# Designs tried in a protein design run: designed miniproteins, single chains, continued (5). Part 70

Each design is a single chain, and the fold is of that chain. pLDDT is the mean over its residues in the fold that is shown.

## One batch from the design tools (miniprotein)

Design m18413
Fold by ESMFold2-Fast:
Formats: structure tokens, C-alpha cells, sequence
Structure m18413 (fold): chain A 74 residues (1-74)
């Protein structure tokens, strides 16, 4: 349904924003290259979400989440 799709898209957008914020915090002290990639994934996910491309937004949000988890374990 449209409501279920909107809920998934909202979740992806929130995750993408979180990834950008986390990347900015981590950039100076942990891994500049991984932080930059996380920021790029977050920005691309947000753009896909705003364009209504739910599948792409969710894919990019998932990749950003996995990269964030990897960075936090390092």
C-alpha cells in the first residue's frame, strides 16, 4: 500500500540523514575514506528517497548502515 511504501521511505530517509551526520562526526578521527563513502551513500539515499525511488533509497540506506557498523567495530 501507499502508506506502507511511505513508511519504508521515511525509514530510509531517516537512516540516510543519520549516516551523513555520523560520517561528519567520524571523518577527522577514525577513517576519512570510509567517512566520505558513508556521507556519499547517505546523500544518494536521501536523493533517491526524495525522488520516490523506494528500492534504491532502501538499498543505499542498507549499505550505509552496514558501513557504519563496520566503522564502529574498528
Amino acid sequence: SAAEEAARLTGAAVASIGAVVEAEILEKNISPEKARRLRELGQQGAKAGMAGDVDKALELADEAQRLLEEMLKS
Scores: mean pLDDT 71

Design m18414
Fold by ESMFold2-Fast:
Structure m18414 (fold): chain A 84 residues (1-84)
Amino acid sequence: SMEEKKKKLEEEIDIGVQEVKLAVEITVIIREFLKKVGWPMSLRPQLVSMPVEERVQLMREHGMDELAEKLAKLEKELDELAKK
């Protein structure tokens, strides 16, 4: 039915909005990490493409434990959203 198609589209839009919000928050954390460790912002795409576990470990190795925990939480939320 048209009502079922509309509901499915609205659910897809809501998921997309949540995904964008999480992606922005993850990008902000990566930017903050680069700024704090004094690395160039040109490295941001490389860090975003890095496996989550490797990015978290990299942040911990630079003493950014709180930032690493925030990243891990957001990436887990993004993964759970992708399962919907």
Scores: mean pLDDT 84

Design m18415
Fold by ESMFold2-Fast:
Structure m18415 (fold): chain A 96 residues (1-96)
Amino acid sequence: AMSDREFLELLEEMKKMSREERIEVIIERVKAAYNEADIVTQLRELLRAGYLAYSTTKTKEELEEILEKVRSSLEESMHRYVDFIKRVVLQEFEKA
């Protein structure tokens, strides 16, 4: 699991990244969450992955495209985690 400081540093670094580099980071974070034995830690890391995607994306359409590319780049067993992230972060665009 990532520390709060490491998470904030990653968020700032991702703002400087290309779309393709951001997709790679999100893929790594979902894989890391999948390998967490503790369910609370897993949920926290998935929410963090979602927040990184949300906070570094300018439009709802781009966010959906990024999450679709993340989903298609991951094993089928991990698709449920991307679907969870998608449900949480797309709701935030509807409120904004």
Scores: mean pLDDT 82

Design m18416
Fold by ESMFold2-Fast:
Structure m18416 (fold): chain A 113 residues (1-113)
Amino acid sequence: MLSKEASLAVAKELLKAAYYFRLALEAKNEEEKKKYETKALEALKEAFLVIANDPSLSDELRKKIEEILSEFAEAIRNEDKEKAIKALKELGKLMADDPEVKKLLEEAISYLS
């Protein structure tokens, strides 16, 4: 499992990614859609950096989280809302058992539900 500090940092970026992905799905035109998709993918890049820079993570756990983050990025590019929700739920299983982390993840999932 991720530390509480890493989990909070990642959860905040996942919330931001889910929020912008929702805006991309609701976009009125291609320019607006691309703008919000880019912002969602930028948030996921920040989550990848948190994981890459955490020295406490085992290589196996790091690889697993990076694979799920990559699935979320693919879901955003393919407008696959169900795949994005699945990725968020799988990431939640690897994060700290913390009320703030859980609240951020539940809010992220709610943007896509």
Scores: mean pLDDT 88

Design m18417
Fold by ESMFold2-Fast:
Structure m18417 (fold): chain A 79 residues (1-79)
Amino acid sequence: MSPADTAQNIATTQAMLPALRADAAALTDPAVRARVQALIDQAQAALDRAQATGDSDAALEAEVLASMAAMLISVERIA
């Protein structure tokens, strides 16, 4: 991943986290909400590392964790 691609990935993940936090807070199952919140917190930690270091692996980790949170929210909302 180029530095420009890493910066774009960081920006994209940073932009999606507030919406994921709002969606997570709206979940009615406390256990699912806690799991989603943990994934969002892990994504934020990875994002913070990526911003501090420019590490493409940390940027990818943040994106993957954010995507997992979004998927779990979607599954819970359908169920």
Scores: mean pLDDT 83

Design m18418
Fold by ESMFold2-Fast:
Structure m18418 (fold): chain A 80 residues (1-80)
Amino acid sequence: MLSKEELIERAARALAEVLRTLGYSDEEIEKNVAALKETAENHPELFKRYVLHLRELAERDPRIPEEVREELRELAEELE
C-alpha cells in the first residue's frame, strides 16, 4: 500500500495535470498544489474529501486525459 507521503505526492501530481488541462497558469497550479499539501498535513479528512471531489470532477470533464482519471480513481480507492 502507498505511504501517506506517496499518496499526497501522487494527488498533487494529478491535481496539477487536471488544472493544466483546464488552462490554469503554472503559478496558479503551484498555489493550488501547495494548498492541497497543507490540507493533507493539517486536515486529512478534508484532503480525502478533496481527492474524492477531484475524481468526480475529472470523470465529468471529457478534456481530462484517461490516465489522469485512472490515477484519481486509484487514489480515491486508497483513501476510502
Scores: mean pLDDT 83

Design m18419
Fold by ESMFold2-Fast:
Structure m18419 (fold): chain A 83 residues (1-83)
Amino acid sequence: MKAKFVISTVAEPDEKVEVVIKLSGTGTVEEETQQILSLTTGLGTLKDIAKEIEKITSLSKNVEDTKKALEKAGFKVLEAEEL
């Protein structure tokens, strides 16, 4: 399964990017949050963050768990949909 998310950051609330994440359903929201943080910490732009997030196969089994993981990682989730 794939899902599309539109995200922004607290630092750049007027900037938005779309990311498509493949959902695998094998982990917890906390594990997914740590994976997102490990790949995105230190990146300066939303565009670079989006590129790294798109490499992630989500550990969450559904859109809502992935949305929670993104929000816990410090992103604002503006839109979330299953593809």
Scores: mean pLDDT 75

Design m18420
Fold by ESMFold2-Fast:
Structure m18420 (fold): chain A 63 residues (1-63)
Amino acid sequence: ATILHTDLTDLSLVSYAEALVKKVKPKKPITIDLRHFTGPGVGLGPQEIEDMIKRGDETGKPQ
C-alpha cells in the first residue's frame, strides 16, 4: 500500500494509516491519499482510515 501525504497532513494520521495497513495486510496494492486532509481538526478517525484500506483492497483504486 502507498500512503500519499503532504507536509500539511497530520503526521499522526499518516503513522496510524501505515500501522493499520501493516496490520490489515491488503490483498492487492492500494493507494491511501491523505493529501486532501491537510487542515487541522479534519476529524478523520481510525474507522475512516480502516474503511479506506478495505475499499481500496476491494476496488484496487490506483490513484
Scores: mean pLDDT 62

Design m18421
Fold by ESMFold2-Fast:
Structure m18421 (fold): chain A 87 residues (1-87)
Amino acid sequence: MEEERIKNMAELARKLALEAGLSPEQADAVAEYAETRHRLNIAKRDKSPEIPELEARLAETQARLKALGVDRKVLVEKLGIPEEVFE
C-alpha cells in the first residue's frame, strides 16, 4: 500500500513537471526527488535505520536538479513544494 502511494506521488510529480514545461530529464529528476523525500518522511515517522541512506539520496537528487537548472523557485511556484523543505 505505501509503495503504491509513493509510486503514484512520483508519477504525479513527473506529470506536473512536464505540464510546467520541464524537459523529460528534469521531470524524471523531480519524480525521483518527490519519491525520495516521501520515503524519508515515512522513515522518520517509523524511526527507520534507512534514514541516513535516504538523506544521502535526497541530497544527490537535489544536486541533480540543480545541475539540470531546476531551481527552488520552480519547485515551489510551479510544483507546489513548500519552501521550508530547502532550508
Scores: mean pLDDT 74

Design m18422
Fold by ESMFold2-Fast:
Structure m18422 (fold): chain A 68 residues (1-68)
Amino acid sequence: MAELARWTAEGLRRLADQTPDPELAAEFRSVADKLEEAAKNGDEEGYRQAVDEAARLVTRWRERQGLP
């Protein structure tokens, strides 16, 4: 869990670094932090919520780039 969470969080932080929108970048970093914290604490429900939130942010990011 923790290792996968770290990898996912790093991916989200890379998206944040590449995003020209500072609000969206902050949201990616916030979700990355939540995901790592939930995994570290063994919070399975918090981890699921963070994963769902990350998926929604990635969808929003793709839409802003004009991607389907």
Scores: mean pLDDT 78

Design m18423
Fold by ESMFold2-Fast:
Structure m18423 (fold): chain A 110 residues (1-110)
Amino acid sequence: SRFEEKLSQLSPEDQELILSLLSMLPSEEHREAVTRFLSSLSVSQLRKLARILSDPAVQSVLLDVILDMSPEVVVAVLERMLTLSPAEAAALLRSLLGLSDAEALALLAA
């Protein structure tokens, strides 16, 4: 697939981070939505996402945020994270903890 070809252009460490993200998703619908999103990204954007995902502060909250979110909201969170530094992404994820889908989308639109 085009996604597998793009992944092969990343370092082994960056590949592991992207694959770890997919493995933590709560349903097949989440994995399909996120895989479609990741497939739309450039190799440079995938590297940036992997670097954000490598941050311990991001890792510590990411699972708790995404477990209760719909696939579309998880994609919106990942899109927003790509516009941020790792520290800003960690702060965003902390602000999203315990929010409903509607509340999360409202925060992401602000």
Scores: mean pLDDT 87

Design m18424
Fold by ESMFold2-Fast:
Structure m18424 (fold): chain A 64 residues (1-64)
Amino acid sequence: SIQAELEAFRDRVRPLAERIRELKAKMDKSDPDQAAKLQQEISRLTAEMTKMSLDLNRRIDELS
């Protein structure tokens, strides 16, 4: 069901969103070299979330 797919997506995305928030907070206290490394990790997690969103859209389309 669409409801189950949305619920599963929310549960998977939540820890990634929380991790990104934590990394952004660390960047505010970091030197430029450390901030660059944290930005790379944020970019990686954001790409992962984007992939998950595309997979969700595909699954919803298949259920429609």
Scores: mean pLDDT 84

Design m18425
Fold by ESMFold2-Fast:
Structure m18425 (fold): chain A 79 residues (1-79)
Amino acid sequence: MKIRVIDSKGNVFEASNNEEALKIVEELLKKGPVKAIGVKNTEGKILGYGLNMTNEEALEFVKEVLKKGPVKNIGLVFE
């Protein structure tokens, strides 16, 4: 199932699997500290939400949420 990673500029990146989604998130995290991060499943339910995360915390958060089931959207908001 395709996962959409959305950055703070409204750019949408499509990933075909969890590994590809994580790679996109790692590249986006190079933009600096994360103000907010949210992950939604295929039914639109919020699987996880975080505020004011370091890059390491944000990446670990995404890895853990991806283990909980199919993800539709990952949103990243920067300062």
Scores: mean pLDDT 77

Design m18426
Fold by ESMFold2-Fast:
Structure m18426 (fold): chain A 62 residues (1-62)
Amino acid sequence: MASAEEIQAAARAAAERARALGADDMGSTKGGTYAAILAGQGGLDVEEAARLGAEKGARYSA
């Protein structure tokens, strides 16, 4: 299970990447939340959680 610091890092990276992909505030927030869930509860590593969260956030905004 990821540490709180790793969960925050995944959420922040996902939100930043989603925004770079054109996500609005809601989309980047959704991406960050999804990454936090994947890293914390899903047991994914920070990089995979951030990548999947960013993809979800970008799609949410479209």
Scores: mean pLDDT 79

Design m18427
Fold by ESMFold2-Fast:
Structure m18427 (fold): chain A 80 residues (1-80)
Amino acid sequence: HMSREEIIKKVEEILDKHNVPQEKKDFILETLRFLLDLVEKADTPEAREGALQAFRDIAKLYLDPETAEEVIKAVEEALA
């Protein structure tokens, strides 16, 4: 199990590796922090999956496909 801060750091390293601009990086990391908070506070499996799906959708919308896939996989593996 990875800590919240370890997940965020891993995603930040992926975004840096893919040369994501700072403003977009900040937006994605802020969104991730918010959605990880929702995952932690989720009282049902459905609520948890809803938060994860929202993150997948946001990542796919704002990041290129390769970066989005790597970020999503890192978050999903960390929360497995």
Scores: mean pLDDT 84

Design m18428
Fold by ESMFold2-Fast:
Structure m18428 (fold): chain A 62 residues (1-62)
Amino acid sequence: DSLDAWLRRLVLDAIRRHDYRASRAEVVEDLGLGEPPPGVRGPPPEVRARMLAIIDEELARR
């Protein structure tokens, strides 16, 4: 899945930026998946859920 591959690359790049020591919360903040500021729309719920699942998968592998 092209979308899954692209999202996984974003997650891995975020983990790499933190020298593979990032907590789940740090990766979520890096990728902008936390609470958006008032008036700002976050990513679609399905995309957000998939990215969170990929984060959990990749962090479980370390």
Scores: mean pLDDT 72

Design m18429
Fold by ESMFold2-Fast:
Structure m18429 (fold): chain A 66 residues (1-66)
Amino acid sequence: SARLEAIAEQLRETWPILNEVPLEEILRALASVESDLTSSSAWAAANLVLKSHGLPLAPYVPLDLS
């Protein structure tokens, strides 16, 4: 989804550590929360991916997902 790709890039801009994770994994995590996509669910998806790679957790930042 072009929308999920745009959001994934926004997450990478917000948390540069996500550049160490494959885009496909970020997209998969976002797809799992797509029906209830908020700042908090996007943040949770980002941290799920970071945890799976043994990377530091991202601090919560409110996102404009419009």
Scores: mean pLDDT 84

Design m18430
Fold by ESMFold2-Fast:
Structure m18430 (fold): chain A 88 residues (1-88)
Amino acid sequence: KEKLIKELKEEIEKLEKLIEYIRKKAEEAGEELPELTQIQLKAMEELIKAYKEAIELIEKGVSLEKALEIYEKGKKYYVEEPKKFLAE
């Protein structure tokens, strides 16, 4: 339980740092973010939201199974949506 919360918090921190890095680089370049990059940023933000919800459910003593379902849905959005865009 504690280990899973720690891992989710570490993943959130990594994703937040990556989002900041991408946005900073675009701002420094004075360029509009490419559509694919915008989709990836939205996917990362949704994944962070899903992970935060999973942590909250675990901390409230809700079923670990429900928290894992939220985590899996977040991963699907992060991985599947960018792949679908690239396939088109």
Scores: mean pLDDT 70

Design m18431
Fold by ESMFold2-Fast:
Structure m18431 (fold): chain A 88 residues (1-88)
Amino acid sequence: AKEAIEKLEEMLEALKEGDYEKAEELNKEAMELMGELYRKAPEEARKEAEAILREALAKAATETDEVKAAEIVVEGYKKALEVLAEAL
């Protein structure tokens, strides 16, 4: 979980710096790590993580600033990752 969170934070920094290629690579790595945790997590933890992500994506969809939208999504993914990790 910690490695995935660190990659998401590095992705956000790369996005703020305009390094979209680095941001895309870091996002792919973070999503792969999150997918592994999601597959191993119990159903209750997955449902809670999905609820957190749905709320974050809904909030980001109303944001006109791309960086602020990305910050909302990253915060949601970090919270979801913590829920999945605590359930293991």
Scores: mean pLDDT 80

Design m18432
Fold by ESMFold2-Fast:
Structure m18432 (fold): chain A 61 residues (1-61)
Amino acid sequence: SRIETVLRAIPLLQEGLSTREVAARLGLSPATFSRTFRAVVGVSPEEFAAQLAARDARIEV
């Protein structure tokens, strides 16, 4: 299912894996993975990973 793909993908993206690496781990082509992820989340996996990195970089301690 599409939602299961996304739920499996999110922790891998949070670990810093590339879109290609995540797709390979899930047994999908990068194109199929990106399309499925965008359909569920509303943004590409690369955009989502960029947002995670930007969030971490902006945190003031």
Scores: mean pLDDT 77

Design m18433
Fold by ESMFold2-Fast:
Structure m18433 (fold): chain A 86 residues (1-86)
Amino acid sequence: EKEELLERARELIVEGVRHEQKGEEAYKKGDLETAAEHYREAGRHFEEAARLYAEVVGEDHPLVLELRRLAEEHFRKAEELEKEIE
């Protein structure tokens, strides 16, 4: 089960990176709504990856803290773009 949690966490990180890339592409095209949506999805994926990883290594592990910080960064990017659209 711990190996399954780690595999799922890695999958979520890969999906998060994919959403970050799509967000950057949308941003370069001036599609701020699509960019914000992808950044928010990236944040959600990194947050869930941190949760699963924490179940294996503990909440205080540096990688868990790094993933949570990465999630916050992406949520912040999405929020900034959402304010620009409103």
Scores: mean pLDDT 87

Design m18434
Fold by ESMFold2-Fast:
Structure m18434 (fold): chain A 64 residues (1-64)
Amino acid sequence: MLLRATAIKDYEAKSPDELTIKKGDELLIDTAKATKEKVWAKSLKTGEEGWVPTSALGSAGPVE
């Protein structure tokens, strides 16, 4: 299931499979690719995809 979420803090990717995000960025979250620590996300600002820490994400809702 895809959810829309907003970044609540900045995060800089530490590996090629992680996504760099800034506070306030809107993301599409793939709940089928989620762990306790990280979730797969696509940046709506850049179109880039990667893992982001769940602690960097705010409230999530269904995609329009």
Scores: mean pLDDT 76

Design m18435
Fold by ESMFold2-Fast:
Structure m18435 (fold): chain A 83 residues (1-83)
Amino acid sequence: PTDEEIREFVEKYLDEDGKLTREQAVELINDFLKEYLGIELTDEQARGIVDLFLDEDGTLTREQAVEAVRTAARLAREGTEIV
């Protein structure tokens, strides 16, 4: 997936303030990986990725959510046997 496709997908999950909760970000990652890669992460893997990008208020900005999805997609592609 391209950065533009990731941004478009993230937009569907943002609240009216342009933010995502931790739980919404986990759903975003899982939905994205199923749609584009046909892969499902464990709850532990998805939560671990999201936790790397949380702000001090416990939410993700649009840009942080994009980076979380990019990280999840990278790990799913190259780290399946290692992770």
Scores: mean pLDDT 77

Design m18436
Fold by ESMFold2-Fast:
Structure m18436 (fold): chain A 81 residues (1-81)
Amino acid sequence: SILEKIKKILEEAVKEGLISEEQAKKVYEEIKKAIEELKPSEKQAIDWTVQLVMKEYAKEHPEASEEELEEVTKKLLEIAE
């Protein structure tokens, strides 16, 4: 299922140190609600997950450069493959 894939992406992001377990839980609940309400494609759901993870990362790292944010986004997309 889409939710199972998203859960694995979030678990790997926590394992890689990109977000905390608490942040991953928050993103999971937001995506779960969006999937139930909007019924997106798998690609859309994954794209939304990456966006929400990046939002959480940026809140904890307000000093991060655009280059650093690009690097983290690339790493998340690699995890999502």
Scores: mean pLDDT 81

Design m18437
Fold by ESMFold2-Fast:
Structure m18437 (fold): chain A 69 residues (1-69)
Amino acid sequence: STAALLERARRALEEGDVEAAELALAVVVTVERESNPEVAAEAQRALDALAAGDREAALAHLERAIEAA
């Protein structure tokens, strides 16, 4: 489920596993892009923040994705 993927991404970030978080978020973007564009948009913003090295912003966007799911 999308909620399980977002929770996996959160745990990965807490453990410092950026690659695992990126993989989980990328799946959420792909799955939710058409059915739940708000969740997909927040997951994409989390990915963009991780690419920029901003883990605080990534976590904030991830929390918004969880709220929207």
Scores: mean pLDDT 85

Design m18438
Fold by ESMFold2-Fast:
Structure m18438 (fold): chain A 71 residues (1-71)
Amino acid sequence: IENVKAALLEAALKSGTTHRKKSIEVDLKAVADYYENIAAPEKTIVQALKEVLLDYDVPESLIDEAVQKAA
């Protein structure tokens, strides 16, 4: 999960959303912490993290590439 969060944050920065880096980082941590606390499967956590970046208008292709590389 830490590798996935790092890869997703890098994808967001690569897409030009640098001015929202802090907000994205906080949201990724909050979502990961929530799902880890309820013992959700890793696939569920990864999907929820992908949705955070989609809400920030990060291209789906960059998100998918980052997840595949971190897996």
Scores: mean pLDDT 75

Design m18439
Fold by ESMFold2-Fast:
Structure m18439 (fold): chain A 78 residues (1-78)
Amino acid sequence: MMERIRITLYGTPEQLKKAEGVASEVAAESGAGIDVVEATPDTAVFEVIAPKEEARKVAEELAERVAKEAGAERVEIE
Protein backbone atom coordinates (compact mmCIF):
# COMPACT_ATOMS: atom_id res chain seq x y z
CA MET A 1 0.00 0.00 0.00
CA MET A 2 1.46 3.35 -1.06
CA GLU A 3 1.23 6.33 1.28
CA ARG A 4 1.69 10.08 0.68
CA ILE A 5 3.05 12.33 3.43
CA ARG A 6 3.13 16.12 3.08
CA ILE A 7 6.08 18.08 4.48
CA THR A 8 5.82 21.88 4.65
CA LEU A 9 9.03 23.92 4.86
CA TYR A 10 9.35 27.59 5.82
CA GLY A 11 12.43 29.69 5.15
CA THR A 12 14.22 31.98 2.74
CA PRO A 13 14.26 31.21 -1.02
CA GLU A 14 17.94 30.18 -0.68
CA GLN A 15 17.16 27.74 2.16
CA LEU A 16 14.21 26.27 0.23
CA LYS A 17 16.34 25.82 -2.92
CA LYS A 18 18.95 23.97 -0.83
CA ALA A 19 16.13 21.85 0.65
CA GLU A 20 15.21 20.70 -2.90
CA GLY A 21 18.78 19.35 -3.25
CA VAL A 22 18.47 17.52 0.08
CA ALA A 23 15.11 16.05 -1.03
CA SER A 24 16.74 14.77 -4.24
CA GLU A 25 19.48 13.03 -2.21
CA VAL A 26 16.96 11.46 0.22
CA ALA A 27 14.85 10.23 -2.74
CA ALA A 28 17.93 8.67 -4.39
CA GLU A 29 19.05 6.97 -1.14
CA SER A 30 15.60 5.67 -0.10
CA GLY A 31 14.04 4.92 -3.51
CA ALA A 32 10.98 6.93 -2.47
CA GLY A 33 9.25 9.48 -4.70
CA ILE A 34 9.62 13.04 -3.43
CA ASP A 35 7.78 15.74 -5.36
CA VAL A 36 7.74 19.51 -4.90
CA VAL A 37 3.99 20.18 -4.79
CA GLU A 38 4.14 23.92 -4.04
CA ALA A 39 6.90 26.53 -3.97
CA THR A 40 6.58 30.19 -2.94
CA PRO A 41 9.40 32.55 -1.88
CA ASP A 42 8.97 31.59 1.82
CA THR A 43 7.25 28.17 1.72
CA ALA A 44 7.81 24.84 -0.03
CA VAL A 45 5.61 21.74 0.17
CA PHE A 46 7.12 18.33 -0.53
CA GLU A 47 5.14 15.11 -0.92
CA VAL A 48 6.82 11.81 -0.01
CA ILE A 49 5.41 8.77 -1.84
CA ALA A 50 6.52 5.36 -0.58
CA PRO A 51 5.13 2.06 0.75
CA LYS A 52 3.18 2.65 3.99
CA GLU A 53 5.88 1.13 6.25
CA GLU A 54 8.63 3.31 4.68
CA ALA A 55 6.82 6.61 4.00
CA ARG A 56 6.95 7.91 7.59
CA LYS A 57 10.65 6.99 7.98
CA VAL A 58 11.51 8.80 4.73
CA ALA A 59 9.42 11.84 5.72
CA GLU A 60 11.11 12.05 9.15
CA GLU A 61 14.58 11.67 7.56
CA LEU A 62 13.79 14.40 5.01
CA ALA A 63 12.50 16.76 7.74
CA GLU A 64 15.62 16.19 9.90
CA ARG A 65 18.09 16.61 7.03
CA VAL A 66 16.38 19.73 5.65
CA ALA A 67 16.48 21.36 9.11
CA LYS A 68 20.17 20.48 9.60
CA GLU A 69 21.59 20.84 6.07
CA ALA A 70 19.34 23.50 4.46
CA GLY A 71 18.63 25.50 7.63
CA ALA A 72 14.86 25.64 7.12
CA GLU A 73 13.27 27.92 9.76
CA ARG A 74 10.36 25.54 10.40
CA VAL A 75 9.47 22.05 9.15
CA GLU A 76 6.03 20.47 9.58
CA ILE A 77 4.99 16.91 8.75
CA GLU A 78 1.31 16.13 7.93
Scores: mean pLDDT 82

Design m18440
Fold by ESMFold2-Fast:
Structure m18440 (fold): chain A 70 residues (1-70)
Amino acid sequence: EEAKEAIRAATDQASARVPELADELRRMGDLAIESIWALPPQKFIDLATQALDSKAEEGRRRVEAERAAA
């Protein structure tokens, strides 16, 4: 329960940081919640949060590069 809430909070935070990828980040968060039983809760939260942060940062750079290229 707590791990599910933490992953949703991380997904919301990442989506707010990169609105252009909100749908993709939410999908990643949903997949992470579905897989939560596979690992100890804290380790799973840490891995899911890191993955979401990495995806958001990569997406932000791609959006900036696309804008700069125009």
Scores: mean pLDDT 70

Design m18441
Fold by ESMFold2-Fast:
Structure m18441 (fold): chain A 73 residues (1-73)
Amino acid sequence: SVEELLEKAREAELNGDYRKATQYYTEAKQKVLEEIKRLEEKGDTEGANAVKERYQKLIDEYRKKVREEKLKK
């Protein structure tokens, strides 16, 4: 799932493995873009926008968690 990929990216980034973090973020973004495209092709603009909003919220939450964990160390 996208959430699992974002969690793996967060763990990799906190461990200093920026290559793995970038790979997981890229995979998560690709899955989100594919879902958005699928919804847009069906004419579900509201569904596509909802997916964009949920992903943005998730990415913001993970960025915040990474910042907070780095500040503790």
Scores: mean pLDDT 78

Design m18442
Fold by ESMFold2-Fast:
Structure m18442 (fold): chain A 68 residues (1-68)
Amino acid sequence: DVADTRRLLDQVLRSAERGDIESALLGLSVLYATGSDRSLVDELRDAVERGDLDAARAAGQRLLDAVA
């Protein structure tokens, strides 16, 4: 649901902001496994791995919009 996706996205983005890429990638794996849009999860993962937090936030918002 939207609330669970939002909480998980917040966790991913907070982990990425702290440089905790392992925790961010774990959260992304949960999003992938629970049936989120895989192309948007891939976009978010690529942004996180590049350290592009603005792109990561944009991809996360699009993911959230896709489940609302």
Scores: mean pLDDT 79

Design m18443
Fold by ESMFold2-Fast:
Structure m18443 (fold): chain A 69 residues (1-69)
Amino acid sequence: SLEDKLKLAELTAELLEAILDDDLDKVKELVEKIKTEFPDEFDKVLDFAIKVARRLQRYDIVKVLDSFK
């Protein structure tokens, strides 16, 4: 639904903000929430988040995100 797409976009934006802030605990919280609420879209969001975290040199976050593969 459109509402589900908007919710996923908001959660993805929050995840990107947490990566920018280097907030490891918030990244873990948001990744688990996205995996639970949007399991079919999770792999795409996870791949995108890993690419962003690598570009920002957030290696602890990359390690955590890789553990969700």
Scores: mean pLDDT 88

Design m18444
Fold by ESMFold2-Fast:
Structure m18444 (fold): chain A 89 residues (1-89)
Amino acid sequence: SEIAKLIVEGYRALAAGDEEKAAELEAELSKVEEELLKNVDEEAREEAERALFRELAMTHAGLPEEEAERLAEERRYEEARRRAEERAA
């Protein structure tokens, strides 16, 4: 799928140290994911997204489990941080 391709390219960019390319691909991925998952419960969306990132990073990008888990956790942390900032405003 297009989502899987964007995730795989994003992880490859991160593995190559291309942070700008990784950020650009992550932004595009977020837009596609929001459109597909907008009618799904938010907690279920976060769990599915983390599972998808982890499995695609391991299976398609060939990243080790520890690195795949770290990237999945980083995305969840960034989302939690954004929501905390919105509540503080």
Scores: mean pLDDT 64

Design m18445
Fold by ESMFold2-Fast:
Structure m18445 (fold): chain A 73 residues (1-73)
Amino acid sequence: YEALAEALAPTDPRRAGVLRGLAMGSGLSAEDARKAASVTPNPEVSAGLRLAAAEKSGDEEELEKARREVESL
């Protein structure tokens, strides 16, 4: 995700931000990813971090909310 985010940044900075958040979150626990999302000022990166946390937690409701947040960007 990190390499893909860097490649997309010049042409799609919002999608790049979400992918960067996903890359950061993939290396974190679900709890740490949620905490990182809450303190991150960039909404795209924050959305990616929440999506990563939801995927790790396996909570269907949390995953649905995270997907909606990404889609609204």
Scores: mean pLDDT 74

Design m18446
Fold by ESMFold2-Fast:
Structure m18446 (fold): chain A 91 residues (1-91)
Amino acid sequence: SIKESVLKTVELAAKAAFNKEKTNEALQAFRAMLYLSGEIKTLNREEVEKKIKEILENPEEAEKVLEKAIEKLSEVLGIPKEELEKAREKG
């Protein structure tokens, strides 16, 4: 289901944000959260990769990205914020 895929993506993004996992899948999940958060508006690959690196080196900024992305996912997809927060906590 779309909901299950979204929850898994949030979990993977949180793992990348908290340095628990740095797989390509987790990094791509965090990239998706960056676009949803509005922190990145460019499709230029070099700018995207630089922004991901800078944010992942700052735990407070990475957490802020996840919070903004969760709010947007709840609003757009109607997934309860509590379920998205639980997925984040699994990361």
Scores: mean pLDDT 80

Design m18447
Fold by ESMFold2-Fast:
Structure m18447 (fold): chain A 112 residues (1-112)
Amino acid sequence: SLVDLARELLRLMSTLSEEELKELIRETFEAFPEFAQSYRDSFAPGWSEDEVIERAVEDLRAFIERAASMSDAELEDVLDALMEVLNLSREKATELLRYMIEKVNELLEKNS
């Protein structure tokens, strides 16, 4: 399920350094340019690429902390709201989460 993928991604991302989170976000934006554009348009219009990445890392760190206290129903509601704001279908959101999980695993293997 989307919630199960999000929980796994959040668990994995909680083990990453700030620099590794920046790399993850940069690579995700490169792989999903429409998602990157939607994020920029919604949260950082007119910002530089580096500023958008820094904003995304801050938002992601805050979300990791908040999600730890959420029920699965609350997390599903947040994911549904994010999909609407970022113009992501459930299929595209699933693809995005799976891509990020794979990239986190690659980063962890490189640094192990």
Scores: mean pLDDT 84

Design m18448
Fold by ESMFold2-Fast:
Structure m18448 (fold): chain A 86 residues (1-86)
Amino acid sequence: SMEEERRRRVIRLIGDAASRLMALPLSDVDGLLAVLKELRKGVEPLDPEIAAIIDKAIKEIEAAETGQKAYAIALDAIGEILKRLG
């Protein structure tokens, strides 16, 4: 179905983003934001509710006091999305 195909595309985009995040140093907050902004752009036409989760994470990362906190927020958002898809 189109719904199942959209879900599979979202899962693939999330998996690719998670792999890219794991390759970044913890100090690279700009890199984290770039990955999440690209992910949001890809997900927006497929699942606007998941795009909203990513938008919230981007805002929280921009307000984060440390790179470690920013990275934790990014991973938590990916985890929330995967729970929603699971």
Scores: mean pLDDT 86

